# Designed miniproteins, single chains, continued (2): the designs that were tried, part 112

Each design is a single chain, and the fold is of that chain. pLDDT is the mean over its residues in the fold that is shown.

## One batch from the design tools (miniprotein)

Design m7892
Fold by ESMFold2-Fast:
Structure m7892 (fold): chain A 120 residues (1-120)
Amino acid sequence: SLGSLDDVFNKLLELLKQVLTPEEYEEAKAAIDKLREAFDRLLRTGEDPTPEEVEAMIKLLELIAKAFEQLGRTDLAERVRALIDKVRAEKNPARALQLTIGFLVAIVNDDRELLDRLLA
């Protein structure tokens, strides 16, 4: 179903696989695994993401920006960079995680209104 987070991650990985190197794709996959674990833990226990998990989110966003540039999607690459700036400035790691997850959902679903809302 299009509503599951695993469906979002799988669609994102298929997109990234088309344009990233094998090494970059494995980095993206590892970052997604950390993001999923951090989100599951936040929902189950209320525990904030670690600094290492926040850096993994930023690494994933940098790889997504690179992929969009290679696909000629400069508008989306710029939006990903704006999100990286917001995530780096966000002092609440749970909010940084929620913002990142919402952005990935919006990207996969081509939800431009949600993208604009998350970047406001």
Scores: mean pLDDT 84

Design m7893
Fold by ESMFold2-Fast:
Structure m7893 (fold): chain A 72 residues (1-72)
Amino acid sequence: VSEEELDKEVWLALVEIHTAIALIANKDNPEKVEEIKKLGDEYVARLEAAQTPEEAERIAREGIKKINEISK
């Protein structure tokens, strides 16, 4: 499965899952919650606009990384 090209819906789900985890982890920090929501929405929109599976993977990985950096 890891060698197969993941479609946009799988990458979209991964971004949404990581966003949800980060929101739960930072529930008591309103500033981080707002930043995480904004990044999640931005990367979901960019992912939906992606034209290739390679582009979708790059966008998703970038979004997950940025969300995790704020959530640390």
Scores: mean pLDDT 79

Design m7894
Fold by ESMFold2-Fast:
Structure m7894 (fold): chain A 109 residues (1-109)
Amino acid sequence: MEKKKKEIAEKALKKAEEVRKIAETEGPEAALEKMRELLEEEVTEPRARELGELLLERTEELLRATDDEQEKIDIVQRAADGVGAIIVLSAIGASQEELDALEAAIRAF
């Protein structure tokens, strides 16, 4: 992987880890707001923005479906991987096939 792509991947991994820590320490609602903030700040590509909105909608749907606080935390921690993926694909200029694969993964979440 080229140096620039590696730096983008490392940055995205650190941002996903921030969401996971917030979910564990401040709760799932605070982590969901951090996901929203990161997607707004880091994602400028229109298709990647649509995937970010889909990820947020799916995460909110799953959070509403459970009353178990630990399950809510686990949901947001899993969603953090999606945030990282969207940031990377937006930054490196993903193909349509890569974006379609990510959409399918988010819809299956």
Scores: mean pLDDT 81

Design m7895
Fold by ESMFold2-Fast:
Structure m7895 (fold): chain A 76 residues (1-76)
Amino acid sequence: MAQERRRQSRLLREAARQLYRDTLETVQQLRDLGDYLGNTIGPGNGRALYQGAEELLEDSRREVERLLTEADALEA
């Protein structure tokens, strides 16, 4: 494999790992805040945060899959 293709594959895999880490951290923060609002202010106050967390997680799954597929193609 050419050095450039190997480097691009590594960068894509690193981007996928970073996106996954950042997404999980943000999703957890949104859920924690939703739980806090529900427990301290009242039920339902965290609903938009839970919905945002689910949407962010789904969008990030698609992007991670795309990046990993592109990286795999470069290694073929």
Scores: mean pLDDT 83

Design m7896
Fold by ESMFold2-Fast:
Structure m7896 (fold): chain A 78 residues (1-78)
Amino acid sequence: SAMENEIAEKLIKQFGLDEELAKEIAKRLLEEGIDPNKIEDQPKFYETVAEELEKRGLPEKAKKAREAAEKARQILSL
């Protein structure tokens, strides 16, 4: 889908993921109803990305995603 491709491209650019991994994560995000364009969904978006990266043995990229989730939570608290 167009939205799946948009999310995958964002993940490739932001975290340096390969295309297949980015598409798999994008599919999970859409299946869970997480909207990358909703600010309130940003913490869950990045937490889900971090979980998927950790499962695949990419702990440094997972840490970057958790840091993005924390920044998103801080923005929501303002």
Scores: mean pLDDT 86

Design m7897
Fold by ESMFold2-Fast:
Structure m7897 (fold): chain A 99 residues (1-99)
Amino acid sequence: SSSLRQQLRQSILSMVGHAIRAIGAELDGDTAEAGESLRLAAEHAERAGQLALQLGDLDTARSMVRFLRRLAEEAEKLGDLELAERARELARRLEAEIA
């Protein structure tokens, strides 16, 4: 539906916004703010992935899987192993629902 597409768009924009904030925080050496911004980006990516699945938008759902895997790598570089494991779990669950 158009309403679900609007919610998907908003979730993606929020995800991107938090990812940009994380990059800015990393450049400033603020690992705490970077970690929190990545955590919020992961939450919005999960929501976007689920909305994409409800819409049958498998390309967007696959993009969310790739985003979560990259986010896990960034979290691991920051030493946030809990967030890295969470992001990989979210990616695996979303990928399983696509297949």
Scores: mean pLDDT 91

Design m7898
Fold by ESMFold2-Fast:
Structure m7898 (fold): chain A 81 residues (1-81)
Amino acid sequence: MTLVNASPEEIKEIMKKEAEAGVKELTVTLEHDDEIELQKAAKALRDTAVDLGYVVTSSSDIELDEKTKKYKITFSFKKEE
């Protein structure tokens, strides 16, 4: 899934709903207009996923998307429990 300019609170709610739906493997791309806001969102995503029992299986570097002019990062998660 791709989350555009999502707040830490929105990310937490989305991850909670995915966990409640029984999703065991999930790839999330975060896009933000601001690199610092992307870093905050990425931290919230990782912390929330770990709290919900997921492990990070892969992560990308932060990249600027020339097409959208947004910063992006992608994480893949897997639930081992």
Scores: mean pLDDT 83

Design m7899
Fold by ESMFold2-Fast:
Structure m7899 (fold): chain A 96 residues (1-96)
Amino acid sequence: KAIEALEKIIEALRRAVEAARAGDAEAAREALLEAVKAFNEYQEVKPDREETLRNIGRVLRALGLLEGGDFAGAAETFEEAAREYEEQLKKEKEEA
């Protein structure tokens, strides 16, 4: 269900934010991978090619920031994504 997949994305992205803020690149990357898996589940229910391409760009940016040691930039990228999915979750619950 769309709501369940969105909740998994948000939870994983919030873990990525916390890991990045702690300076733990490996934990942040693992949380990002869980967010990607949950996003794939969401796309099976509600396909959107533009959203998929945008998220690919965000993943590449976040990985580059973590590799370069820009933990603050990585955390901000994850935080922005989490807020967008939180807004989508609110909309899905209101339209159900």
Scores: mean pLDDT 81

Design m7900
Fold by ESMFold2-Fast:
Structure m7900 (fold): chain A 83 residues (1-83)
Amino acid sequence: MREEIRAALEEELARLKALPRERLEEMLERTRALAAAATDPRERELLELYARLLEAVLAGDEEAAAEYRERLVELAVEEAERE
C-alpha cells in the first residue's frame, strides 16, 4: 500500500519535472484556485500540498519537492486506510 502510493507519487513528480515551465505554472494556478474553492478541509489540505509540490518543482528545490511528496504519501495512505 504505502510503497505503491509512494511509487505512484514518485512517477508523478518525475512527470512534473519533465513538463514545460508554462504548463507547471498553469497547473499551479488551477490547483491554487481549486484549493481556495474547496469546502472540505481534507481536500483543501491535499490541494495546498500539491500546489507546494508544484512550486518546489518550478523553483528546482528538490529537497522541498521530496518533503511535499512524502506528506502527500502520508495523506493518501491515511485516506486509503479509512475503513
Scores: mean pLDDT 80

Design m7901
Fold by ESMFold2-Fast:
Structure m7901 (fold): chain A 57 residues (1-57)
Amino acid sequence: MDDLVEAIRRAAQQNADIYGERYGLSPEQVQQLEDDIYRAGLSGAPAGRQAARELAR
């Protein structure tokens, strides 16, 4: 089960980096996005693009 949690965390890191670069987010916003995607991943909810857009505003 820990391997699934680790996979979700790594996916969150990768997505936060991709969206952070795409939307011009600051390092602090990228870290916030990573946390948001990670929490959404644990609950099975899709998250990434919308969270990145919200932070970019």
Scores: mean pLDDT 71

Design m7902
Fold by ESMFold2-Fast:
Structure m7902 (fold): chain A 100 residues (1-100)
Amino acid sequence: MMARAERLKEAILERYKDWPEEQRLLVEHGLEATLNVLKVPEESWPLLSPAAQELRRLGLEALELEDEEEAQRALVEGIMDVIIRLNPELSAVAEAIRNS
């Protein structure tokens, strides 16, 4: 699981490497947060915040997709949807990433 999650993170970061700084940092932050919640043991999942539980579900769903491009897209779109709902001040940056 984690080895594939790390590969998806690297591939996504490579895709966004030439994008504006704010968008790159938001992608990096969102991916780091998602991978960190995926490292939490299953017995501790009920202790996660609602947002962290949603990132966990999105990360697991993306990892079940066999196509690497679809997995990357699902992960980025899902993370940006969480950010749009929880951080309205970042919504324009997140929407630009989500719709790319």
Scores: mean pLDDT 81

Design m7903
Fold by ESMFold2-Fast:
Structure m7903 (fold): chain A 87 residues (1-87)
Amino acid sequence: SADAENEAWRAAIAAGDPAAIEELIARIRELGREEGLPERLIEGVILVFRGLITGDEALLEEGLRLIAEALGVPVEVVRAELEAALA
């Protein structure tokens, strides 16, 4: 079923499967463009996901910085929203 396929795909992302990660990134980019989001915001979100999945804090911080710039808010606000969303 689609639900089982989605669970398997999420498990692959959690395991660090590069193909599953790139598929997630392609979906984020497509959805962001369909919603009319600024490219800076889209790339920031992609970097946050890459940082979270790989444990790369430098990618995470760069992603949060791009999101903060796109939204015109302090990076601390973006970090707090991310932490709330992951809770």
Scores: mean pLDDT 78

Design m7904
Fold by ESMFold2-Fast:
Structure m7904 (fold): chain A 65 residues (1-65)
Amino acid sequence: GMMREKIKKELKEYMEKLAAKALAAYPEATAKVEEIDGKTLRLTIEAGGKRYVLEVDIDEAMKEL
């Protein structure tokens, strides 16, 4: 639906802002935002030999609104 697409876009933009902040703070870091099967947004940050993953289910996020 139209609301789901809006929430997905806003969540993705928020994750991309988090990725940009991480890259600014840690020059050697890598970060990416991915959409998985149209259901999950995944932010992956790799820094200092460690991998950090944040996943948000879009439909679950919609229920909180």
Scores: mean pLDDT 79

Design m7905
Fold by ESMFold2-Fast:
Structure m7905 (fold): chain A 99 residues (1-99)
Amino acid sequence: SVIETLKKYSKKQILEAMKKVEEIASMNEEEQEKKLEELIEIVRNKSGEEKDIADLAIRVYHIILANDETRISALLEALEEIDPEAAELLKKAIELIKE
């Protein structure tokens, strides 16, 4: 299901979403909450690529927070095949959140 979900997005959308996830992961808790609210607002009020990128970023961030090792492993594997740069951003985000 993870790889099928990712196939719905372009490589560019995936990379931009992973950049947002890494950005959020590098923030303090107060800044993380504010940024997540901004992304949720984009999902509610926007359409097209901006909405898709924000939705994917929110979903991936919550997978990391839930510490879902099975989904995390599946995401990393899929991203390494699609875009190694996106995979590295996800690895960095996981490291930052789990600290």
Scores: mean pLDDT 85

Design m7906
Fold by ESMFold2-Fast:
Structure m7906 (fold): chain A 67 residues (1-67)
Amino acid sequence: SLEENYKAFLELIEENIENILKVAEKLGIEPKIEYSVKKENGVLTLKFTIEGVPNVGETTEIDIYLG
């Protein structure tokens, strides 16, 4: 279902953020990554905020069509 697809995709995003943070720790950097999600009419909108990376301090918005 669309709801199950949203959940599965969000779980993948969370897993990837965890992996990024683990790699960053091994490289001696400590980024802060936050995200928010909006689900409407078959579209998943994700906003990412990244802090603690030199010269990177921005919010990126991605729209994903799931049907």
Scores: mean pLDDT 70

Design m7907
Fold by ESMFold2-Fast:
Structure m7907 (fold): chain A 80 residues (1-80)
Amino acid sequence: MSLKEKAEELKKKAEEKIKELLTNSEGVPVSRVVGLVLRMIGLIIDLDRAIAQGDEDAAKKTMKDIEKLLEEIDKILKEV
């Protein structure tokens, strides 16, 4: 799988997780939900930029940051 293909799959996962967070965040403070969504959008933008520039190291770093944020969101959703 190419780096670009991995990035697109991870972006799809991120979009699905944002949807899940927005629909299943009962009991989570709105400011926390908004903060997580904005952080994820920022990381997706950074990933797109890294891929467009051919910066594999930056892309891999951003992908790891997206994976960490996905884990954080999963923990929050399980605690609600």
Scores: mean pLDDT 82

Design m7908
Fold by ESMFold2-Fast:
Structure m7908 (fold): chain A 80 residues (1-80)
Amino acid sequence: MEDRQKLLEEYERQVELISEVDPELAAEARKVLEEARAAKTEEEFEEKYEELLDIIAEASRYAAENEPEKWLEIVKKFNE
């Protein structure tokens, strides 16, 4: 359980950074993140976790294509 919360905290930080580029995808990711936190079964958690990863991947691709300078700044902040 604690490992899941740590992982979700890490993704919450990524979602916050992505919101600077695409607030709509960030809002969608936040919704899925909260659903993952509320998951009562391992299957439900895995399903929501996969959805979250897909949204983050899509947001990252969008940012890299449309706002490359802002995306590089976000990546730098995340790695520091």
Scores: mean pLDDT 73

Design m7909
Fold by ESMFold2-Fast:
Structure m7909 (fold): chain A 95 residues (1-95)
Amino acid sequence: SVADQRLLFASDPEDVSEEKLEQKKKALTTLPEDVAVYLLESFLKYVPLLPKEIQLPAAEMLLELVKEALKLYPDSERLKELLKKVEELLEELKK
């Protein structure tokens, strides 16, 4: 169900492994556009609340998920804006 895919996407926010990234990418393909965008925007808000040591890999995971969502919804202005915000966060976290 869409609810189960939403839970899978939001699960284990501290798990920044490549395996978890691939699982979340797959979940994105099953979600409606508005739900996928909302969850990605929520992930961005959540990254600063994670332990400092995992904020950078979490932001990198989010970047890959936003890029994947843009392949599905290339005309989404919300995703284009989100991509810029994630890139800005990555610049700050790499300093």
Scores: mean pLDDT 82

Design m7910
Fold by ESMFold2-Fast:
Structure m7910 (fold): chain A 104 residues (1-104)
Amino acid sequence: ALDPAIAEYLKFLEEATDLKEDEKKVGEKVPEEEKEEFEKLKAKLKERVDSIKEPLAPLSPENKAALEELLKKDDYELLKFAVSGKLSDEQLAYFVELLEEFEK
């Protein structure tokens, strides 16, 4: 089953999208300063994942697909969601793996 935290965030994004008139307005709001913050947040998440010493349980295919879709829609918002502490260690580890794969 889909993780409740991921499901809640997806529902929030769907509701927020329904309230927006144009996708163009979303694309115009990527200031250069957000790129520096994005890189800092990625580094922070990688440090956190690197500190995990216990074996992690594998994520369900539903949770993996949901994180991939969130990353594709808005990687910066997903990154903020991840650092908020709402994701499990397993979800954070998979998110970092996805982020590294998408940066290749």
Scores: mean pLDDT 63

Design m7911
Fold by ESMFold2-Fast:
Structure m7911 (fold): chain A 75 residues (1-75)
Amino acid sequence: PSREEAEEKLREGERARAAGRYREALDHYLEAARIYHELGDEAGVRRALGNAGRVVRESGDPALEQELLRAASTL
């Protein structure tokens, strides 16, 4: 994976969030976090997980919160 792929996932997540598609947004942000983790980019991981947390809060969906917590525990 590349940094450019992670940046694309962040953009896809933001578009999905703006459209109210919170699960789709979370999936894109978590993929960005995984890519940054593979690259050793700790700041990128924090940014992606921060965006994911915002989406979870906006959604109010406990299933998305559990998915985020599960994914974050592996990074």
Scores: mean pLDDT 89

Design m7912
Fold by ESMFold2-Fast:
Structure m7912 (fold): chain A 58 residues (1-58)
Amino acid sequence: GPGGAMGIVSEYEAGYGDTPVGGGTAGHAAEFLTGKKLKLPRGLITVEEAMKAIDEAA
């Protein structure tokens, strides 16, 4: 949802790119922000990896 997407963006902007986030949560955030369904790795990924996927999809 929007809160999850904004949480990821806020962590990245704060310099916490190495913060772990669930791949499913990051995928939903990417879909919400870009309108595209992204396949991200299962398990935990970093906020930096999530933001890179979102940026590449935009």
Scores: mean pLDDT 65

Design m7913
Fold by ESMFold2-Fast:
Parts: sequence; C-alpha cells; structure tokens
Structure m7913 (fold): chain A 72 residues (1-72)
Amino acid sequence: SMMEEALERIDEIVEETRERLSRESDPLKQTHLIFAAMADLVDVILEIENEEDREELARYASERLKELIKSV
C-alpha cells in the first residue's frame, strides 16, 4: 500500500541519517544532517493525498525525528 511504502521510506531516511550522525562529531554538521532529514520526511508526507494518513505519517515521522535528536 502507499501508506506502507511511505512508512518504509520514513524508516529508511531515519536510519540513513542515524548512521551518518554516528560518524559525525561536528555539532553544526549534525544539525545540517537533521535539517536534511526533516526536508526528506516532509517530501514523503506530502506525496500522500489522504489527509488522515498524512496526519498519521506526520506524527510517526515527528516521533522518529525526536529519537534522532535525542541520540546526538
């Protein structure tokens, strides 16, 4: 389903960003990596036409992003 594919893409973006963050010690570069992840997550969410699904994906992405920020 489109929803399942969007969730998998969100997880992919988060995990790729997590790996990059684990190799980056510079706080400014870590911030830029997080901003890039935010932009990519928004792009995934905006591809979904159903408003309810979009809201659920936004909540999921927000929670995953909070986990990324906490990990640095």
Scores: mean pLDDT 87

Design m7914
Fold by ESMFold2-Fast:
Structure m7914 (fold): chain A 97 residues (1-97)
Amino acid sequence: AAERERRIAEIAGLSDEEQLELFRELGERLLALPVEKKRAFLAAEGIEVPEGASDEEIQKLVELQLAIHEAMLRMALSVGDRETAARLIVRLEELLE
């Protein structure tokens, strides 16, 4: 959609530091959500949550996925791929809506 591409362009225009800070703020917001929203995030990421997983185990899985996403974001920024970095951030924003 045009709005999604516009948001990607806006974020790609930010500095590397501003993009990393925005990603971290979104990650902190996700970690503060109820467990049902965390399960929805993991499902959207294709992560299989074991039946009977505790809230603590679900939180650890979300923390791990956010760490992987931050590593991918840092790699994209390191090679000047600001659009890929921005797309990762927009995806996280969409999952928080």
Scores: mean pLDDT 84

Design m7915
Fold by ESMFold2-Fast:
Structure m7915 (fold): chain A 58 residues (1-58)
Amino acid sequence: ADLKNQLIEAARALQFDEAAKIVSQLRVSDPELFKQAQAAVSAIRDDRDGDEAVRLLQ
């Protein structure tokens, strides 16, 4: 999905604000991906590797 790819790119770049914005869109469009995306955003926020966030989304 387009939003999933955008979230993966934001995660790799550690773009927290962009990732959070995408996650809010997923809340309505894809609730299952939204749950995975919340974990990925937490990984970015807590200064973890972007690769960890990407792994959570795959």
Scores: mean pLDDT 73

Design m7916
Fold by ESMFold2-Fast:
Structure m7916 (fold): chain A 67 residues (1-67)
Amino acid sequence: NPINEKVIAGLKKAKEKYGEYVTTEQLYETLLESGVPEVVARVVVHELEKKYGEIIDVTEAIEEMSK
């Protein structure tokens, strides 16, 4: 799962840079910085936005992505 590993890396980078609660824009940037393709980053942000709204719990998102 190379894409899933990059997504998890992007989530961890967002947590390190911005804390546990990050905006959709902050997460999108850290996903791209971690090498996630733009189309995949948009899908990941959209799915998390559906669950959390504009402020994403990245600790919980990391747990879900690690299953």
Scores: mean pLDDT 84

Design m7917
Fold by ESMFold2-Fast:
Structure m7917 (fold): chain A 92 residues (1-92)
Amino acid sequence: AAAAREAEARRRLEETRRLALEDLKRYEEEREKYHKDMPLEEFLEKRIAEEREKVLELYEKLKAGEITPEEAAKRAEELGLSRLAVERLRKA
């Protein structure tokens, strides 16, 4: 019933938050390794913009039936996209 749906939604939100935190940590490590001179905020903005473009391209191919959700997720992983984006494409 409604209470069970709320509990499930809260668990999914917690899982989403955990994945987002893992992605943030990975981005911080990547910035430290390759882009120390770039402020974290600018680095994140650049990564978010690049991810959005790549996710949109993969979503268009998914919608056209050119690739499966699993193939879209694999390509997202190969492109270094966030775990959150990968999981979203996999569940599409």
Scores: mean pLDDT 76

Design m7918
Fold by ESMFold2-Fast:
Structure m7918 (fold): chain A 74 residues (1-74)
Amino acid sequence: MSMEEKALKLAEEFLEKAKGKSDEEINELGREMEKKLLELGLSVEEATKIVAAVYIGYKENRPELALEIIKKTL
């Protein structure tokens, strides 16, 4: 499985787990996702960019932003 595919699965997992959660729980999910992205071998800058895109996509109801950023970053 490519690094892009692994990152996309983490983004999908985040979006699924974020449904009905508090802002505090969503922030914890974001931190967990960043840690997992770093474990995949992404740089801090790449991981932070992807987590920010997923979070913004969730808040703005534009989940596709995460997919676009992952494809452009990886």
Scores: mean pLDDT 78

Design m7919
Fold by ESMFold2-Fast:
Structure m7919 (fold): chain A 81 residues (1-81)
Amino acid sequence: SSERQKIIVEAWEGVLRMGLWELLREAVKNNLSQQEALARARAFIDKATKTMIEQNPDISEQIREVARRLLAEFERELARL
């Protein structure tokens, strides 16, 4: 249902935000370059997105859209450091 799809997408966004926040903290702690941090974030998002789509094929485009948006947000936050 539309309501269940929204809940799944919101939970997915939350999981990605937590993972990216941890990656940002590790990037700062380990003095990673922006390029290295972004590469790790892309690898994390790509793997997580693939798994999420396999489990939820009916909403694959929404899953991809959230992933794209959060990667862009991560890149902006990384540039702020």
Scores: mean pLDDT 87

Design m7920
Fold by ESMFold2-Fast:
Structure m7920 (fold): chain A 100 residues (1-100)
Amino acid sequence: SMMEEELRERVEEAVELYKEDEEKGLEKFREIVEEAIRRGMSIVKIAEIIAEVAKEHKLSPEQIDKLLEVLAEVGVEMEVPEEELKQAMQILLSVGHEAA
C-alpha cells in the first residue's frame, strides 16, 4: 500500500531525528501517528510498521519504551478502542523484549 510505504518512510525519518534529538524525534513520531489514525489507518498496523523500523534500526529497549509511551498517549487522546490499543502496545513491547 502507498499509505503504508509513506508511513514507513516517515517513521524512518523520525527514528533518524530521534537519534540526533530525542525531543524533536518523539514530537515527529506523535504527529505521524496522529495523522495516520486521522487517515483511517489501524493503530495495530501503525504499531507493526513502527516495530519493523525499530528492529531494522536496532533501537534499544529504552528507546522502544519511549515510542510505546507516545503511541499509548496518542491512542488514548484519539479515543482508539481499548482492545486495539492494547494489541498495538503488545506489538512494541514484544520488540523491546527481543532487543533486551
Scores: mean pLDDT 86

Design m7921
Fold by ESMFold2-Fast:
Structure m7921 (fold): chain A 99 residues (1-99)
Amino acid sequence: MSKEELEALTTISMLEISAAVARTIARKAEAKGDLREAAEALREEIRALRELLRKLDEAIEKFKDNKEFVKELEEEKRRAEEELREAEERLRELEEELE
């Protein structure tokens, strides 16, 4: 693995951790009936996932000649896209309940 690949993976991993932490906070807040805290945590998850997807697209283009690495990044991108769709739908539902 090159230094540049390691730097890209570090950034991606930090964003994945940020999204996972926000998701955990949102789930705990929902379980306690704190819908405002849950909505705020979902917004942070969505922000982290959108930045993650941007960084994944940048890395896929930059490292396009490394087919094995690109395959791993594409799998991460599919997971992040699914999580983003779920988070956006949950946020919409919570915002409707709060209004």
Scores: mean pLDDT 87

Design m7922
Fold by ESMFold2-Fast:
Structure m7922 (fold): chain A 88 residues (1-88)
Amino acid sequence: MTEEELLERQLEEFPGILRELAAAGHPLAAEIAALYPSASEEARRRAIDAILAGQARAYELALAGDEAGALAEFERGLREALAILRAD
C-alpha cells in the first residue's frame, strides 16, 4: 500500500471512526465529526494527516514510557485537525 493509497482509504473510512470517538464522549472528536462532512477534500486530507501524525508521535512516546506525552501528542493532532476544518 502506497502513502497515497493509504490516505485515500483513510478518507473513505475516517468519518465512521470520528463518529465512534464522538459517541464515546470525546469533545474534540465530536466537533471534528460535525465539521468533516462539509469540509473540502483538501481540508479533510490535511485533517486526517494531522491526526495520523499526532497518533504516530503518541505511539512513539507511549513505547518510550511517556504516557502523559503520548496523550498530549494525540490531543495536539486532534486540535490541529479541528483548526484546519474550522479554517476551511
Scores: mean pLDDT 75

Design m7923
Fold by ESMFold2-Fast:
Structure m7923 (fold): chain A 107 residues (1-107)
Amino acid sequence: SLKELLEEAKELAKKLIEALEKKDIEKAAELFHKLIETVEKIIEAANASEEEKKELREALEKLGEKIQEVVDALLSEKPPSKEEFEELLKKVKEAAKELIEKLEEVA
């Protein structure tokens, strides 16, 4: 059901953030890939309009960009400070929140 897909997307977003907090890059990548698949299933199940599809895909791309900023920082020669890492995570959390809010509007 659409409600079950929405709950799955929320759980995946939560687990993704937890993986990034633990600096588990491989797990974060796996969870983000599953989140992409779940968002596409919601788009199909909700019969989303072309505008809704565009907004959801743009929100997903923005989340991916913020995740990549965390990954790039963790893989740099000089790892981020605690404060820099917390700011990067804050941006991921905000992008994830925006995606979930848009998914709730479509569902």
Scores: mean pLDDT 90

Design m7924
Fold by ESMFold2-Fast:
Structure m7924 (fold): chain A 85 residues (1-85)
Amino acid sequence: LEALIRQLEQRLREVEAEFAAVEPLLTPEQAARVRELLERAREHIERARRALEQGDEETALHHLTLAQFDLMAATAELILTRRRA
């Protein structure tokens, strides 16, 4: 699970960098949506780390799964925006 946490942290950084690059092309509403998804992903990664520290691998995996969905949603928003810009 530690390797998965590190992988999702790296993906979060990559999506944040992509968001920063395309932010001038986004409407304020689109930017707010992406920001919310990235914030949710960060919170889930932090909760996963805490669960793993407690030895609760099931809860850790659950939060990592939610973080992965949030990152995929943010990535999809950015891809759709780039294709329309």
Scores: mean pLDDT 83

Design m7925
Fold by ESMFold2-Fast:
Structure m7925 (fold): chain A 56 residues (1-56)
Amino acid sequence: MTLDEIAEAAGVTREEVLAAIRGDPSVTPEQRDRVIAAMEKLGLTPEEALRLAEEE
């Protein structure tokens, strides 16, 4: 699974997925909620999503 798959599921950019996972204040609550919902649908924990970000 890749950050691109989370981005597609959430309807946001890869950079926004990364920012949401890291708790960046530049991400809107709506974007964060979409990313979380996408991760839940894909069966990812926040820790697993962070590992994907580190591998990229």
Scores: mean pLDDT 75

